# Designs tried in a protein design run: designed miniproteins, single chains, continued (2). Part 115

Each design is a single chain, and the fold is of that chain. pLDDT is the mean over its residues in the fold that is shown.

## One batch from the design tools (miniprotein)

Design m7991
Fold by ESMFold2-Fast:
Structure m7991 (fold): chain A 93 residues (1-93)
Amino acid sequence: GLKKIDDPKTVFENGKKAFSNGDYETAADNFYKAYISGQLSENEKIEALAYYLVSLELLGIKDASAKPLLLAYMLTDDPESFISKANVKAAKL
């Protein structure tokens, strides 16, 4: 079958490529789209949120922490635990 650019796993991979190329705005957008898709595994969601956090920090965006917490509240049953795991992953990037 034809791979779509909007496939969550492909979007996640595109985010990683953008991140490695220093395009943090495109990286953040792709990781956000992958995260909100609802089609990632729990570990992939944590990784996407971690990359999103780091991308926003590298862009110098004010209130970067507020957006990831809101995403965790929207898409997880335990948002406090989820954002904590994402922050630990982000610290390793």
Scores: mean pLDDT 69

Design m7992
Fold by ESMFold2-Fast:
Structure m7992 (fold): chain A 67 residues (1-67)
Amino acid sequence: KEAAAERIARVLVERGVSEEEAREAARYLAENLSPEAVEAVAKALEENKDGSEEEIANAIGEGLAKG
């Protein structure tokens, strides 16, 4: 849960989001999604960190459907 949110923030920063905005977005997800869903989002972002925004959105959607 907490580790997954931190991983989400890290990938967002690597993609050009500010550290403050990335941390806020990761916190919002952790507060509004189940721990399994947050982990699925973190994994999808890590596996697709160099992809397009569309590829990341699709991967997150698939992860959430399985998590």
Scores: mean pLDDT 75

Design m7993
Fold by ESMFold2-Fast:
Structure m7993 (fold): chain A 98 residues (1-98)
Amino acid sequence: MEEVIEKLREHAEKAYQRAEEALKAGDVDGTLQAVGEIVLAANKLRDLGHLEEAYEFYKRAIELLKKARDLATGRQKAIVDRMLKGVEEELKEIEKEL
């Protein structure tokens, strides 16, 4: 279990770094892909009972999505808004478990 948790944490942190790099490049699609990886890792951490850590990754994902939204145009804007709503709903649910 500890090995899996450490790998999920590492994966989420690397995805966060890629998202920040994508944002600096104005790459909304790259940011959304990286945020998707953060959310997937956070979901797995939550399933393993690491609620506080999953909660922090969801908050960080929301902040990245808000920045991506400022850069997003047309279709990208709709995708960002849907993803942001989904992550915000996950955050509300995990808050009930904390």
Scores: mean pLDDT 86

Design m7994
Fold by ESMFold2-Fast:
Structure m7994 (fold): chain A 87 residues (1-87)
Amino acid sequence: LRAEVEELIAELEAQRAALLALRDLITGKVPQPVLDEIQALIAGIDATIALLRTGLATGDRALVDQGLAARDAVDAALADFNRRYGF
């Protein structure tokens, strides 16, 4: 359980790094609303990591469950973004 959550945090950190790299690559080349959507995705990942890390640090199962639900929302938002923009 703990190892699975730690692996998930590592995956989220990798996704965050990829979105930052994408943002930096396309800045000045796409309309501002596209950059705003990438920033919103990064913020969602940051919030999810914070919930999972706090839940692990405090032993709060409810925070871990909230983080897992937030991750599902992040995955859906990433899939929607990729479908609309082809990234």
Scores: mean pLDDT 85

Design m7995
Fold by ESMFold2-Fast:
Structure m7995 (fold): chain A 72 residues (1-72)
Amino acid sequence: VDYQALAEKTRELGRKEAEELRALGLDEAADLIEEFAREAAELIERGDFAGYAAYAAARAPALEAAEAAYEA
């Protein structure tokens, strides 16, 4: 496994998700996703896959926040 490639993919996914959340006006959720993606990428670069799992888990609350804001 290329940990550098996985880390870059994690950063890209986090950036894209954060941009979508900011477009909805959810700046706090976007900042949270960017922070977790950054930390996950750093862990992956060190060969720790737990970071990727943490990033995936963080996405669920941010998506729930996006749905709640859309309904409001």
Scores: mean pLDDT 74

Design m7996
Fold by ESMFold2-Fast:
Structure m7996 (fold): chain A 94 residues (1-94)
Amino acid sequence: SMEEALKEALKEVDKAVKEIKKAKTLEEVRNIMEKLNEKLLEIFKRYKLSLADVVEIMLEVAKYLNEKLKDAPEEVKKLVREQLSKLFEEAVAL
């Protein structure tokens, strides 16, 4: 179900946020986001989500990241936005 997929996705996002807050370099943040993107794509495929469901989960993920990282350095925010854009491109190609 989309509800269970969203719950699992937000759990993975929460783990990534905690790792990002402990990260000391932009390379570490990029690696964390790449792993998060792989996990989110796996969730989308496993739950066999429609494009509409994927878009809805992506919007909730973006909102959660924006709120949790609001006080992060601008370089981190920019990198996170770039990685989410990449995830969206990969997700719509599923």
Scores: mean pLDDT 88

Design m7997
Fold by ESMFold2-Fast:
Structure m7997 (fold): chain A 74 residues (1-74)
Amino acid sequence: SYKEEKIKKIEELTKELVAFAEAQGRAETAAAVEALAKIMLEEIEKAKSEKEMDALVQLYEGEVEAIRRLMEEE
């Protein structure tokens, strides 16, 4: 389903960012990313339209990019 594809995308982005944070020795950042992903997955499950699901995925993609850049700029 559309929802399952969006859930999978959140999970894949989370897995990649967590692996990157762990490779950088940032266990606390990895844990925070997993916590954020859990919230986003709960919101996707509650979403009633494809537009709402797309907005949530776009928001999460932006957060993932911001967190990655913070780790790269140190």
Scores: mean pLDDT 86

Design m7998
Fold by ESMFold2-Fast:
Structure m7998 (fold): chain A 83 residues (1-83)
Amino acid sequence: MLEELRAMTPKSRRIADLLEARAREELEKLEEENKDNKDEEAILKKLEEIARAAITEEADREALEEVLRALERQRKAARELAE
């Protein structure tokens, strides 16, 4: 998850670094709870909740929303390609 975010864009790399610094335990718990879960929408919703709780600065919050939308689009595109 964090590695995926770091690979997307410089902006998502910054968001991943902030999340790792501020919410590492919550993110590790999310990955562990969902290692066998294929419901990407549920996982993204929980990630969004964790990220918005950890990132409260307005400028970083705007970047976070953009990154979350990009991640959702990439996962949908990957699912379509896997068909």
Scores: mean pLDDT 73

Design m7999
Fold by ESMFold2-Fast:
Structure m7999 (fold): chain A 77 residues (1-77)
Amino acid sequence: DKLKEEFRKKAKEGLKIAEEKARKLSVEEAEELFEAFTYQLKELGYEISKELGEEVEEEAREARERVVAELKAKEEA
């Protein structure tokens, strides 16, 4: 399905931009950004199909965990 593939491509692009933005924020701000962004992507994904919504939700969660872990590792004790 061409629509699903285009959405996957744009979702990955959007997540990459969100990751770059989040890396410049505090842990708390990054979590808030990912929560809002994930909600928007999830809603759009579920409107196309349940499997796509689930896929996007999982990918966004993984991206959030990665960036938050990176930010925490850079914080001074």
Scores: mean pLDDT 80

Design m8000
Fold by ESMFold2-Fast:
Parts: structure tokens; C-alpha cells; sequence
Structure m8000 (fold): chain A 74 residues (1-74)
């Protein structure tokens, strides 16, 4: 749901705030890349339903969460 996505974003923000400044910059770039990829995907698929757009957003968020975990572990 949208509420679950918002909660996951809030959790990511808290995790990023706990990182070193260098890792925070890397994590911020990862988030921006995810947003840019999502916007490009939407632009390429203007006829998608809101459900399809939501599913792609959730998948992008999942991949961003995985990349942030990798940054935390490095």
C-alpha cells in the first residue's frame, strides 16, 4: 500500500542519518538514481495504470533498499 511505501521511505531516511557523511552522500545518490530511473520508466510508459505505476515504484524502492544495505555493510 501507499502507507507501507511511506513507512519504508521513513525507515530508509533514519538508516541514512545513522551513516557516516561519506556513506550518506553515496546513499543520497542511490536514492536520486532510483527516482530518475522511475521517472524515465513512467515517461516511456505513459499508458500504464496507477496500479502498474505503483508496482514499478515498489520494485524500485525494493532495489534502493538493497543498495542502501550494501552501503551500510561496506
Amino acid sequence: SLAEIRERLAELEERIRGLSPEKQEEATRVIQEGVDEYQATLAANPDWSDEEKGAVWEEQLRRTEERIREIERE
Scores: mean pLDDT 80

